# Designed miniproteins, single chains, part 70

Each design is a single chain, and the fold is of that chain. pLDDT is the mean over its residues in the fold that is shown.

## One batch from the design tools (miniprotein)

Design m2584
Fold by ESMFold2-Fast:
Structure m2584 (fold): chain A 57 residues (1-57)
Amino acid sequence: ATKLLQEASRLLSENMGVIDPEKAQKLFDDLRNELLQEKPDEEKLKKLISEIKKLVS
């Protein structure tokens, strides 16, 4: 769980100058909010990481 948030934060930080900051922030917030749930949805977390990777590619 913590590793996914760290990976997302790193990807966003490294690519912040070339990506849509509002879209990046929303994806990060969605990821963080899911990780804060008592039972995080692993499939949703993987989807959010994939969306972040697509955004920074």
Scores: mean pLDDT 71

Design m2585
Fold by ESMFold2-Fast:
Structure m2585 (fold): chain A 96 residues (1-96)
Amino acid sequence: MELEAERKKLEAERKKLLETNLQHFQGGVESAKRAYEKDPRDKPLLEHAQRAQEAYQKGLEDPEKFEEYMAEAKRHDAEIDRLEGERVLEVIAAAS
């Protein structure tokens, strides 16, 4: 029975997934910071990106509440998408 080798592989894959998710939320904050530097009206994008990262970090620190914090992080990501969509529509409306 080589269960220890399989367990180590699954643990490594899980760790890589968690690290990839952390990089996603960190990248979101950096992108939102750049947007805010160009247009101060994008402050809500930065605030949602920061809250998504904070929620994900809290989920990593409290595994029992990981799903709740991940859901909170995803809600903030969805709000970022909505705000970015509204900005695109404003640009299209101004050009039309």
Scores: mean pLDDT 79

Design m2586
Fold by ESMFold2-Fast:
Structure m2586 (fold): chain A 91 residues (1-91)
Amino acid sequence: SDEEQRERLKALLQYIVDQLEKRGLKSEEEREFLALLSGLLGLLQEGASLDDVIAAYERATGVPLRSADELIEAIKEEAKKLGIEVPEIVL
């Protein structure tokens, strides 16, 4: 359901934000990623639709996305490039 996808995405975003803040930001790429994910998390907390959140990510990154699952995988891949692996228990 959309509600389950929203909660899953919120958990993912919060986990990565927390990991970046705990590590300290060491690059401009890390700062930009934190700002992007914090913005997306804020949209979800304010009740924005999944389509609005997907569109916000596409506008910020230029990455075309077709679904919330593709957004989740894109975020996980970018986090991994920054050395952050998301545990299965978070998703």
Scores: mean pLDDT 85

Design m2587
Fold by ESMFold2-Fast:
Structure m2587 (fold): chain A 96 residues (1-96)
Amino acid sequence: SKELERKAAVYFARGAILDTAASLMSGPEAAEVYLQAGEDYLKAAKLFKESGNTEEAIEAYKRAIEAFQRALEIDPGNERAQKLLEEAKKLYEELK
């Protein structure tokens, strides 16, 4: 589980970098980078959950949800972002 925890931390860090980058951008490019940030956060959350790091998983799911919501604010028709948002919300509620 230590290897999963380290891998989760790397995905979380990548998500945070992308999230920050997207906040400095506008239009369709910002939406795409927010989507990528959300995907990295979601990957981190799943890995934290598998490693037993429940608090870190919850935090990563929250960040994934926020990133996907920001992508959808810019591009409401993005089906991938919508599906990933619903997945992240479901997985988040399962940990509460």
Scores: mean pLDDT 91

Design m2588
Fold by ESMFold2-Fast:
Structure m2588 (fold): chain A 74 residues (1-74)
Amino acid sequence: MTPEEQAARDTLLAHAEAASKKAVEEGIRYAKEHKPTPEEVLRILAEAQKKHPKDEPYVLSDEEAAEIARIALE
């Protein structure tokens, strides 16, 4: 693995970790307010997958991070 590839991977991992922290906080809020049904969880997951197609840059958007947050605490 080249140093450039390692730096890119480290950046992606940092984004994933930040998304996980955001997931815990927003998921707790969402669960308290909305008590989401399994159907709502599946819809949120599908939307997150749609926003991150395989051929896009490997970086999570704030919107994708928020959706992961909601899913992770359910």
Scores: mean pLDDT 56

Design m2589
Fold by ESMFold2-Fast:
Formats: structure tokens, C-alpha cells, sequence
Structure m2589 (fold): chain A 55 residues (1-55)
């Protein structure tokens, strides 16, 4: 739940920064990881999104 909320917030931040294409690609990857139950992949994708927002 917390991981899903953080990812959602990061996607909105990326779109606000004009990084909508990067947000879309991360969303697809995150959805695949979520459906697979791959928590490690989900965390890596969130960390990648955090780095993009920080730039």
C-alpha cells in the first residue's frame, strides 16, 4: 500500500515535470512487477522514479 502510494505520487511528479513518456514506461514496468508479485523489482522502479524526480 505505502509502496503503491509512493509510486503513484512519483508518477504525478514526473508528469508535472514534463517527463510523461518516462512515467508511462515506468508505469508499465511497475504494473508487470506488481502482477508478478516481484517486490524487489517494484522497489527498484520506485528508486529509479525518485532519481528522475530529483534531476
Amino acid sequence: SALLQEFGDLMEQLRALGLGEEARELFVRFTEAYEAGDLAAMREIVEEARRLVAE
Scores: mean pLDDT 86

Design m2590
Fold by ESMFold2-Fast:
Structure m2590 (fold): chain A 56 residues (1-56)
Amino acid sequence: MKKEIEELLKKVAELAGLSEEQVDAHREYLETMSDEEAKKRAEAALKSVEEELKSG
């Protein structure tokens, strides 16, 4: 997986409080798709988590 996608996943994990096992599961899932799709998925997840934090 590209470093930029890994960095996005790490940011999501930090903000959402994901365990290492949950991060590994998401990484495995993202590795099944193209780099472009994985990046879009990770960016969408980050945006969703940021919106939830603003709403709480």
Scores: mean pLDDT 79

Design m2591
Fold by ESMFold2-Fast:
Structure m2591 (fold): chain A 68 residues (1-68)
Amino acid sequence: AAPSPAERLARRRAQFEALLAFIRAHPDLSPEDLAEVRAAIDAQIAAIGRIDPEEAARLRAEAEAVLA
């Protein structure tokens, strides 16, 4: 059976949190590497937004706080 919306959300949230943890752990990332990680974060937020737009908005704010 296909993953439920809750299972898809949990997987996407885990990937999002891993990307934020990676940025926090690597303050010396090159601008190119940082751009790649930002693109990956945006992709996870977009995927979450298709299931739960309110959660996506919250996570976008969290990502912006980490990236600032």
Scores: mean pLDDT 82

Design m2592
Fold by ESMFold2-Fast:
Structure m2592 (fold): chain A 57 residues (1-57)
Amino acid sequence: RIERLRQRLRAAEAALPEALEQAKKLGNYSGASLEQVRAAVRAGLAAAYGVDPAALD
């Protein structure tokens, strides 16, 4: 179960830089750094599935 969540997290993280750059180009986002976005995504997935964020790497 955890490995599946890690794979999903990795796929999402791989897409984050492009999505963030696209949002900035459209003027729709000027906030948090990529590292902060990654941390928030990891925390959200951990909370949704009831696992420790550290287990997601």
Scores: mean pLDDT 66

Design m2593
Fold by ESMFold2-Fast:
Structure m2593 (fold): chain A 77 residues (1-77)
Amino acid sequence: MELIEKAVEKAKEAARYYAKAEEAKAAGNEEEAREYYLKAAEKAAEAGRLLEEAGEPEEAVKRLEKAVEEELAKAKA
């Protein structure tokens, strides 16, 4: 369960950075947007690796998807 928990945390971080990147891009802050996109990609890759190590059960995928959606909603709002 620890690997799935870490994957969810990394996915949430990725979602938060992605939302910040989109906001920065919309505001015309291209350099800030690029930095946040790179951070989002890094965290997403870490989450994917951890999920693979956890054996990718359906429950883990659903949990990760829900966590990402919630973080995107919070950061976008």
Scores: mean pLDDT 76

Design m2594
Fold by ESMFold2-Fast:
Structure m2594 (fold): chain A 64 residues (1-64)
Amino acid sequence: MEEERQKRIEELRKRIEEAEKNDDHTGLALVYRELRELGDPEFEKRIAPMVAGGRAGAAALSAA
């Protein structure tokens, strides 16, 4: 149960790293969307400071 969620979160984490390495803004937007859909407050807390602190614009660009 929690194992499957952790595995999915880990996959998303890897996808973020790969998308960032590949400069794939579209992939990043998709991953953030999926993270929000999961509704994991613990993980949301982790990504929030990263987005707001340094990449707030990156999250907003998905709206464009």
Scores: mean pLDDT 64

Design m2595
Fold by ESMFold2-Fast:
Structure m2595 (fold): chain A 65 residues (1-65)
Amino acid sequence: SAEEHLARGKELLEQGKYDEAIRHYGEAIRLDPKNAEAYRLLGEALEKKGFTGGAKIYHRKADEL
């Protein structure tokens, strides 16, 4: 489920496994495209990798939902 992917992504993010966390957040979005939390967390993971521009896009998408 989308919630299971969010939980897994959060765990991976805490471990510093940003690419794996991003993959799980992407799957959460695929399963539930209206999940604002998934876009917010994807943006956060991108910021931790230094992709500030990409992060802003996903934060904006979360605000639209």
Scores: mean pLDDT 85

Design m2596
Fold by ESMFold2-Fast:
Structure m2596 (fold): chain A 84 residues (1-84)
Amino acid sequence: LEEKIKELKKKIKEMEEKLKELKKELEELEKEIEELRKNLSKENLLELIGLEIRKIGLEFEIELLEKKIKELKEELKKLEEELK
């Protein structure tokens, strides 16, 4: 039981680190999108569309990862309560 708790804590930490990386990428991408929107031309319209699609993909990955982290944290709470 204690070993399972340790393994879950490790997985949660790794996933939280991945989530931080994805959120940083999203912030950088949003800044790039804003800059392109200010200087919008026919030449950069395809680039803007590509970045918007990338943003949707990152938001989806973040949502899935947050859901998994939440599920693992609930499992961890149950195991810690059983250990008390």
Scores: mean pLDDT 83

Design m2597
Fold by ESMFold2-Fast:
Structure m2597 (fold): chain A 59 residues (1-59)
Amino acid sequence: SDEQRAKLAAAMKKALDLPDEKEGIELFTKTAKEVLDEATAEAARRAAENAWAHKKEME
């Protein structure tokens, strides 16, 4: 749903804004599990890892 997409987008922004990569990835993965389901958590974890890898390339 649009509400779920908005919550995930906000969670990703928060996760990337944290100083610690592991804490950020865990925050997004936990939020995705709460908003969607357990089966989506692994895909969410990979998405957060990719987003953090991209952030590192820009820094």
Scores: mean pLDDT 77

Design m2598
Fold by ESMFold2-Fast:
Structure m2598 (fold): chain A 70 residues (1-70)
Amino acid sequence: SLEEIAERVHELIREFEDWLLENPDASQEEIDAKVEELAEGMRKAGVPEELVEELRKNLRERAYEYLERR
């Protein structure tokens, strides 16, 4: 259902944010790999491919911005 997809996406984003908190010196390569892992999780949850691509882009930009504040 849409609710189940939304819940899984929120869970994956929360895991990503927690990972960033634990890895403040993460490299761009490590961030990209983590974003790709989340994208696969979203595909498995049934998120449309176009939205997965947008979320990948947004997560990378958010992660880079977050780390710059450290």
Scores: mean pLDDT 77

Design m2600
Fold by ESMFold2-Fast:
Structure m2600 (fold): chain A 75 residues (1-75)
Amino acid sequence: SMLDDVLSSIDRQQQSLQRQSQTWSADDVQSNMQMFQNIVDSMMKLLSDDDRQVVNQRMQQVVDDMQRQIDQRRR
């Protein structure tokens, strides 16, 4: 389904960002995270309201995880 495709894309992108963030500056991680969020927002426009809630919950988890990594690198 479209929802499954979006969630799979989010999972793959999160894993890629976590791997790449090991060699990136905090600013590079932040910029790439913003780009990722913009792409997901565009995909969510194609989903039903119920499916958007599922994606939003998943994205909030991704944002929280990546923000903790950024905070650790700035300190």
Scores: mean pLDDT 78

Design m2601
Fold by ESMFold2-Fast:
Structure m2601 (fold): chain A 90 residues (1-90)
Amino acid sequence: MSEEQLEELIKTAESDFYTINAFLALKDGKYEEAKKWAEKAIEIDPNNARAWVLLGQAYLGLGKVEEARKYFEKALEIDPDNEEARKLLE
């Protein structure tokens, strides 16, 4: 494994770790904490569609429907087959 491949793998794993923390915070109704974790995941990997979905769900929990919609749309731009984002835009 090259240095470049290792760096990319670490980046993906770190973004996934923050995404899991965002999901757990959402499950506990901790919307500000969920927002923080999802934003960290996106900072590390802006192509993490699930992190965008969780950021949108955090904004929904905070009553910010229009911001949430934009983040779900962003998730679909990255992953058009993302059923979670599609369902949340219904």
Scores: mean pLDDT 84

Design m2602
Fold by ESMFold2-Fast:
Structure m2602 (fold): chain A 60 residues (1-60)
Amino acid sequence: MMMEAVAVKDYEAKNDLELTLKKGDKLEVLEIVGNHYVVAKSLKTGEIGFVPKEAIEIIK
């Protein structure tokens, strides 16, 4: 894994490019996109999409 992250809050996707998250969901961060978003893979569902950086904490 390049980087691991955990959802720190529930987040509802606003479009089909974003991931819906529940607090405690584990993610693999694939790319950091500017200051506000990452591209991540949900380890729960296997889906890839954008998540706001404020909704997650990057661990590694």
Scores: mean pLDDT 80

Design m2603
Fold by ESMFold2-Fast:
Structure m2603 (fold): chain A 73 residues (1-73)
Amino acid sequence: EAEELLREAERLLREGKRLEEEGKEEEARELYERALELASRASELAVAAGDLELEIRAAVVELAAASNLAALK
């Protein structure tokens, strides 16, 4: 479950970046917000399961999504 959420969050980050590069900032924002939500849930599940590797990966995705959102006008 947690790994599936993280994989989906990573996919949304990639698609959001593509949309941002096309100038579709509103659509990119929606995907980044969804990615952040999924990565946050994956992080909570990873912490509960004691999966340090997954927790770190989820934190990286959360940071990337938040950073991309902050960079959007």
Scores: mean pLDDT 83

Design m2604
Fold by ESMFold2-Fast:
Structure m2604 (fold): chain A 61 residues (1-61)
Amino acid sequence: MVERRRLSREELEELLKEAEREGEELLAKHLRRLLEEEKEAELVRTENNVEGVTEVRPPPP
């Protein structure tokens, strides 16, 4: 597919629960992989945003 739809984590989790309940192991494995990839992408983006923060220690009262 030249255009891939990005599913949210919630959507992937919902589909995974349905697949597991219906015993569709192949679909469940595929969804777990997509969920892990989405989670990794989120972590990379969050890491880049957070790296800019500086540790601040307040002075004593």
Scores: mean pLDDT 65

Design m2605
Fold by ESMFold2-Fast:
Structure m2605 (fold): chain A 117 residues (1-117)
Amino acid sequence: SGNEAAAEGAEEAARAAEEGDAERAAEAAREAARAAGAGSKGPGGAAGAAAGGIGAAGATAALMAGRDAEAAGAAAGGAGGAAVGAARGAGDEAGERAAEAGEEAARRGEEAARRLA
């Protein structure tokens, strides 16, 4: 549930970043952070919520400064962190999927930021 939602948020943030839609990427990072925080009782969920929130905030700041490439990367990286955090302490298939989705989203976000810059 929480791991699945965090994975979906990370994937959406990466797609939005690849399309240059930093606002949609930031919203997806906020959703991934909420999913990480709601789904976990442990430090991993809290860390994931913090990573997603920091990413979304960074994206917003970058957007206000006209730095769309930086914003897209920050959002996708934050959403990825949220998914990885949510996966912490989960030994099931959903946790493995969230960790993989989060790592992939961070990588795709970094590549999108380099391409858009």
Scores: mean pLDDT 78

Design m2606
Fold by ESMFold2-Fast:
Structure m2606 (fold): chain A 56 residues (1-56)
Amino acid sequence: MTLEEAIEELRKFAKELGLSDEEIDMVVEQARDLLESGEATLEQIKEALKNAVKEK
């Protein structure tokens, strides 16, 4: 999977969670850095985002 494919999947996932376009853009910018550095996997980012949405 390419970085851009991972970002596209993350955008789709965030939209399904009910985030606004502005919130999705912020998530994508932060996630791109984490994915590129290898600090987090796509699945870890999805889980963190899902948990953050549930806490609000």
Scores: mean pLDDT 78

Design m2607
Fold by ESMFold2-Fast:
Structure m2607 (fold): chain A 86 residues (1-86)
Amino acid sequence: MKITITFENLTVQQIIAYTLKAIGYKLEGKKVSINMSGNKITITIDNVTDAEVITYQKQAVDWKKEGYEVTIQKDGNKITITLKKP
């Protein structure tokens, strides 16, 4: 299964923080792709387990509680989570 997480309307400091987090996932042996475009970061993680998918979905709920606009889309073996700071 593949998960894609997109962060939008981030500050430069938040972009750096999330990029370092994504590098952490890559160091854990996950297949990770990171794309930056302006104030947007897209992180794609391949070979996630069903348990890890549940963890990311719970994390998305927590981000919503922190004031992010959160959209979750599922298409077969692909999950896309989009986070936008208001």
Scores: mean pLDDT 70

Design m2608
Fold by ESMFold2-Fast:
Structure m2608 (fold): chain A 63 residues (1-63)
Amino acid sequence: APTYLSLEEVEKLVRELSRKLGLSAEQTQEALRRAREMHKLAVQEGLDKASIREIAERIVREA
């Protein structure tokens, strides 16, 4: 079983958090772009679900 969040799960999380924080469509698209790049690196480094979630939340907060 994968120990990481899939890209689809990360994108869903980023969209949900962006909606809850009231981000614009442009901010949401930028957060998704950054999340895709970070997910690639996180999978290569073997980061767990909790670490990937923290990265996604940080990306949305910084958008």
Scores: mean pLDDT 80

Design m2609
Fold by ESMFold2-Fast:
Structure m2609 (fold): chain A 66 residues (1-66)
Amino acid sequence: LEEELKRLEEEIERLGKEGADETLLNQARSALEKAREAYEAGDMKSAQAHLEAARQLIEQARKSAE
């Protein structure tokens, strides 16, 4: 999970440099932070739910980049 959180953080940073929608990237960062907090608290169900939300937002941001 930690490796995946790091990978998604790096992906958000790259998409930002590529001109992706900043609102979607900010929402993705928020979801990823909630996933990390849940993971550190041992709430794997909540961590996975927030991680999935972050993935969806990253995918939308990717489609917004031209």
Scores: mean pLDDT 81

Design m2610
Fold by ESMFold2-Fast:
Structure m2610 (fold): chain A 82 residues (1-82)
Amino acid sequence: SAAAEQAEAAVRRALERTGLTEDQAFIALLLAAGREELARKLAEKLGLSEEELEEAAERAVRALREELPPELLEALLAALAA
């Protein structure tokens, strides 16, 4: 759908500005969505410290807030939390 394509493009643009890899961005968004245990386990496999993971989550969410309407950001985080 056009809305899904627009959301995907906006997410891609936002995350490119953070300098995070796709894996780092995904794990950061899992933390932001409240999937703390999963995010921490995956971060350990990438060699990310707890502080680096928290910083990545802040950067990812901040960038997404600038590119996405609040409703789409909430929907994205809800989908990741499920």
Scores: mean pLDDT 80

Design m2611
Fold by ESMFold2-Fast:
Structure m2611 (fold): chain A 55 residues (1-55)
Amino acid sequence: MEALRKAAEVLIEEASKGKSGSEALKKALAVAKELGATDLTAEQIIEKARELLKE
């Protein structure tokens, strides 16, 4: 459903805390899996985060 958006939001929040991009991305991927979206790629999460930051 909105798993991609939730993962992207987590990526933004973790990165804003000063964590490395790899740590922020691992957290975002874990959230996507918890929401049942195991087929989401890191690239899709990064692109969605970029869209959210522009809007």
Scores: mean pLDDT 78

Design m2612
Fold by ESMFold2-Fast:
Structure m2612 (fold): chain A 71 residues (1-71)
Amino acid sequence: DKLEIHGLALALFSAIYEEDEKVVDILIEKILSLSKEKQEQVLEELRKLAEESYPGNEKLRKKIEEIEKIV
């Protein structure tokens, strides 16, 4: 649900920020187990979190783009 979507987006955002690649991989696998619609919702929430928290952070933007290519 929406709580699950938001929770996954927050967890992924935190893992990306901390550069925890193992946790990023686990969360990506979790997202890939969801419906395509829910996958898109998680990515949209992730983009919003990055824009609101660290606007203009190029490293975060590039990592999110890489994840979007996988999902």
Scores: mean pLDDT 81

Design m2613
Fold by ESMFold2-Fast:
Structure m2613 (fold): chain A 65 residues (1-65)
Amino acid sequence: SEKEKQIKEFEKKFEDYYKKNPNASASQLLDEASKIMLEIIKKYGKGYVSSAEVTKMITEALKKK
């Protein structure tokens, strides 16, 4: 589905950012997540990536520290 495509694209871009910036702060992760979400909305005309999904991904990234 379109939602699944957007979520996968968000996950890939966010994971790429975290892998390149493993010491990124919570605020840096939030800023990048916001940028990726805006890019997806501009590309697809609507966003299906929820704030809950963003929060989950940031939390999981931070747990590895």
Scores: mean pLDDT 76

Design m2614
Fold by ESMFold2-Fast:
Structure m2614 (fold): chain A 73 residues (1-73)
Amino acid sequence: MSAEELLKKGNELYDKGVKLHEQGKFDEAIKYFEEAAKLYDEAVKLDPKNREGAINAVSARLLAIAARVEKEL
């Protein structure tokens, strides 16, 4: 996959994670956020100047942490 294709796929999984989180499906949301972060990492490896991929990888990981905290409440 190209860096652009990886970024697009990562964005798709990120958006799905957000929707699952809104539904209270925290375990599913965590899986989507973690997979999105992996795709963003791969995009950044192919294009190290891809700031969007780098920022989105951090955002995805933070949302996964937030979902883990919320499911314990």
Scores: mean pLDDT 85

Design m2615
Fold by ESMFold2-Fast:
Structure m2615 (fold): chain A 71 residues (1-71)
Amino acid sequence: MKRVLRVHVSSLPEDPEERIAFLREVIEAAKAAGFDYVELVDEQGNVLARIEVTPDTDPEEAARRAVEALE
């Protein structure tokens, strides 16, 4: 059974750098809590980006890539 943390894109900061910092914190918390994935979703519930969380995942790199994928 996979443990998924969902984050709505509407809850993200408007500034790109603040958005990366916010998602880095979320990914770090998900990693510490033993989640397998972090999913970024729109208001309709569509998954726009999925981040796999492993012990080797760098939270800042993963956050930056996720923000880039939201384009």
Scores: mean pLDDT 81

Design m2616
Fold by ESMFold2-Fast:
Structure m2616 (fold): chain A 72 residues (1-72)
Amino acid sequence: AKEKLEKLAERAAEAAAEARALLAAGGKDAAKAVGLLIRAIGDALTAILLGKKTGIFEPADKAAEAAGLKAP
């Protein structure tokens, strides 16, 4: 359970970071950024739900922060 949450947090963080870079570039790259943001949000929400179910919140909180769903 914890390992799956950590992997989801890593995926969310990577997708969010890439999306921010693409959004900063603008234009056609913004469309790719939207797809990456949706992915980051999906992974973060999955991590939050699993965290709530398992009581393991630290990876879920990091995933949510990376996706912009929760303040640090």
Scores: mean pLDDT 69

Design m2617
Fold by ESMFold2-Fast:
Parts: structure tokens; sequence; C-alpha cells
Structure m2617 (fold): chain A 89 residues (1-89)
């Protein structure tokens, strides 16, 4: 198992997302959330929501955007993305 920190796992998730490797992005971002320091990070939740959306996993995308909005109700990007997902469900 890799000795990568939660921050390094999140960074890899972002890099895979930028490469349009959304399955790998989800894998590493979810590993990052296993660390209590990142478990409640709305930025990680937004990235997971977007990665799941790109994979066509609309239910999972919805759940992560709703988590981000519960923590940051004024997050316009998460709100817009949640509305987009709901229209496709």
Amino acid sequence: MSSLSADELATLGVQYFAQEKYEEAVEYLEKALSDPSLANDPAVWELLGEAYYKLGKLEEAKEYYEKALKYEPDNAAAKANLEKVKKEL
C-alpha cells in the first residue's frame, strides 16, 4: 500500500481529473476522504461530484454536491452543478 498522505492522494485525484481519467480521480479522492482531516472538505466533495458526473454516475454526483452545499450553502458552483445533475436524473 502506498505511503502517500491524504494531501498527496487528493493531489493525485486532481491530476487524474485534469487528465480526464475520472475513474482514477474518484479512487484517489475517496482514499483521501478516508483521512479524518479531509473527510469534511467541501472542495474534495465538489471534485468527487464532478468526477462522478463525468462518469455518468448521477446519483453519486448528486450526493457529493449536496454534501458540499450543506457545508457551504452559498457555493454557487456546487448549486449550479447540483441543478444540472437533477435535470439529468
Scores: mean pLDDT 79

Design m2618
Fold by ESMFold2-Fast:
Structure m2618 (fold): chain A 59 residues (1-59)
Amino acid sequence: MTPEQAAEAIKTAVDNGVDPETAVRVVAKALGLDMDIEKVVEAIKAGNYEEVIRIIEEA
């Protein structure tokens, strides 16, 4: 799964009513990534999915 596909999966979950922290944690666990969950949640709340992709790429 690419960082872009992971960000899209998170966005789809959030758009369907999953809370951002849960969506990020589920995707991070599925990919085996140690990412800054709090920072990703902040980016989602800002609508900044380019930053979400960047954080996933750096994990």
Scores: mean pLDDT 82

Design m2619
Fold by ESMFold2-Fast:
Structure m2619 (fold): chain A 66 residues (1-66)
Amino acid sequence: MRYRVTFTGDVRRGIGTVLRLMGEPGVRVSLLAPDVYEVEFTGDPAAGEALVRELEADPGLRVERL
């Protein structure tokens, strides 16, 4: 599954979350702009869903399904 993640609030907190995701197996992160990332989950679907919920719970991030 592919998602667009935009930093809208505390960029430092949002960047920390994205950097953590870049270390996860089955996760691909692409920088589209300084505050916009594309995240693709290719591994375990349940793990991917849990990571998406974590991103959606961050008030400094806007998460859009592609």
Scores: mean pLDDT 74

Design m2620
Fold by ESMFold2-Fast:
Structure m2620 (fold): chain A 68 residues (1-68)
Amino acid sequence: SRERRRMREMVDNVLTDLDEKEPDMTPEEQKVAKELKKRLRELKERGGSPEELRRLVFEMTRKLNELK
């Protein structure tokens, strides 16, 4: 379905982006990144909405920016 495809694409893109950036992160930022990965996996398995995924990513990236 459209929703399922969008969720997979968003999860994969975020996971790839985090994997690329994680080595350059502080330990505090790495904890936020790991929490985001955990929540994204849980939401994907539960079958959450793409809107929930976008909000989660936005919230967690905002937290990462606040740690700088």
Scores: mean pLDDT 76

Design m2621
Fold by ESMFold2-Fast:
Structure m2621 (fold): chain A 67 residues (1-67)
Amino acid sequence: MENYKKALEKLDEAVKAIERGDVETARKLINEASKLFDESDVDEKTKRELATRIAAAYLLAVGKELE
């Protein structure tokens, strides 16, 4: 599934951006990943797993911004 794979790629890029302290890029990538997951045709269990990963990445990005 194209959207699912793209969403995973965006999440991976977001994590790398957070590691660099680039919160703006990370937030943009997290938002893009979230949209792709919403458009993906994956089962509810997989969507729940991905939502948890998105939430974790978002919390990391916000933590860096508050530093």
Scores: mean pLDDT 74

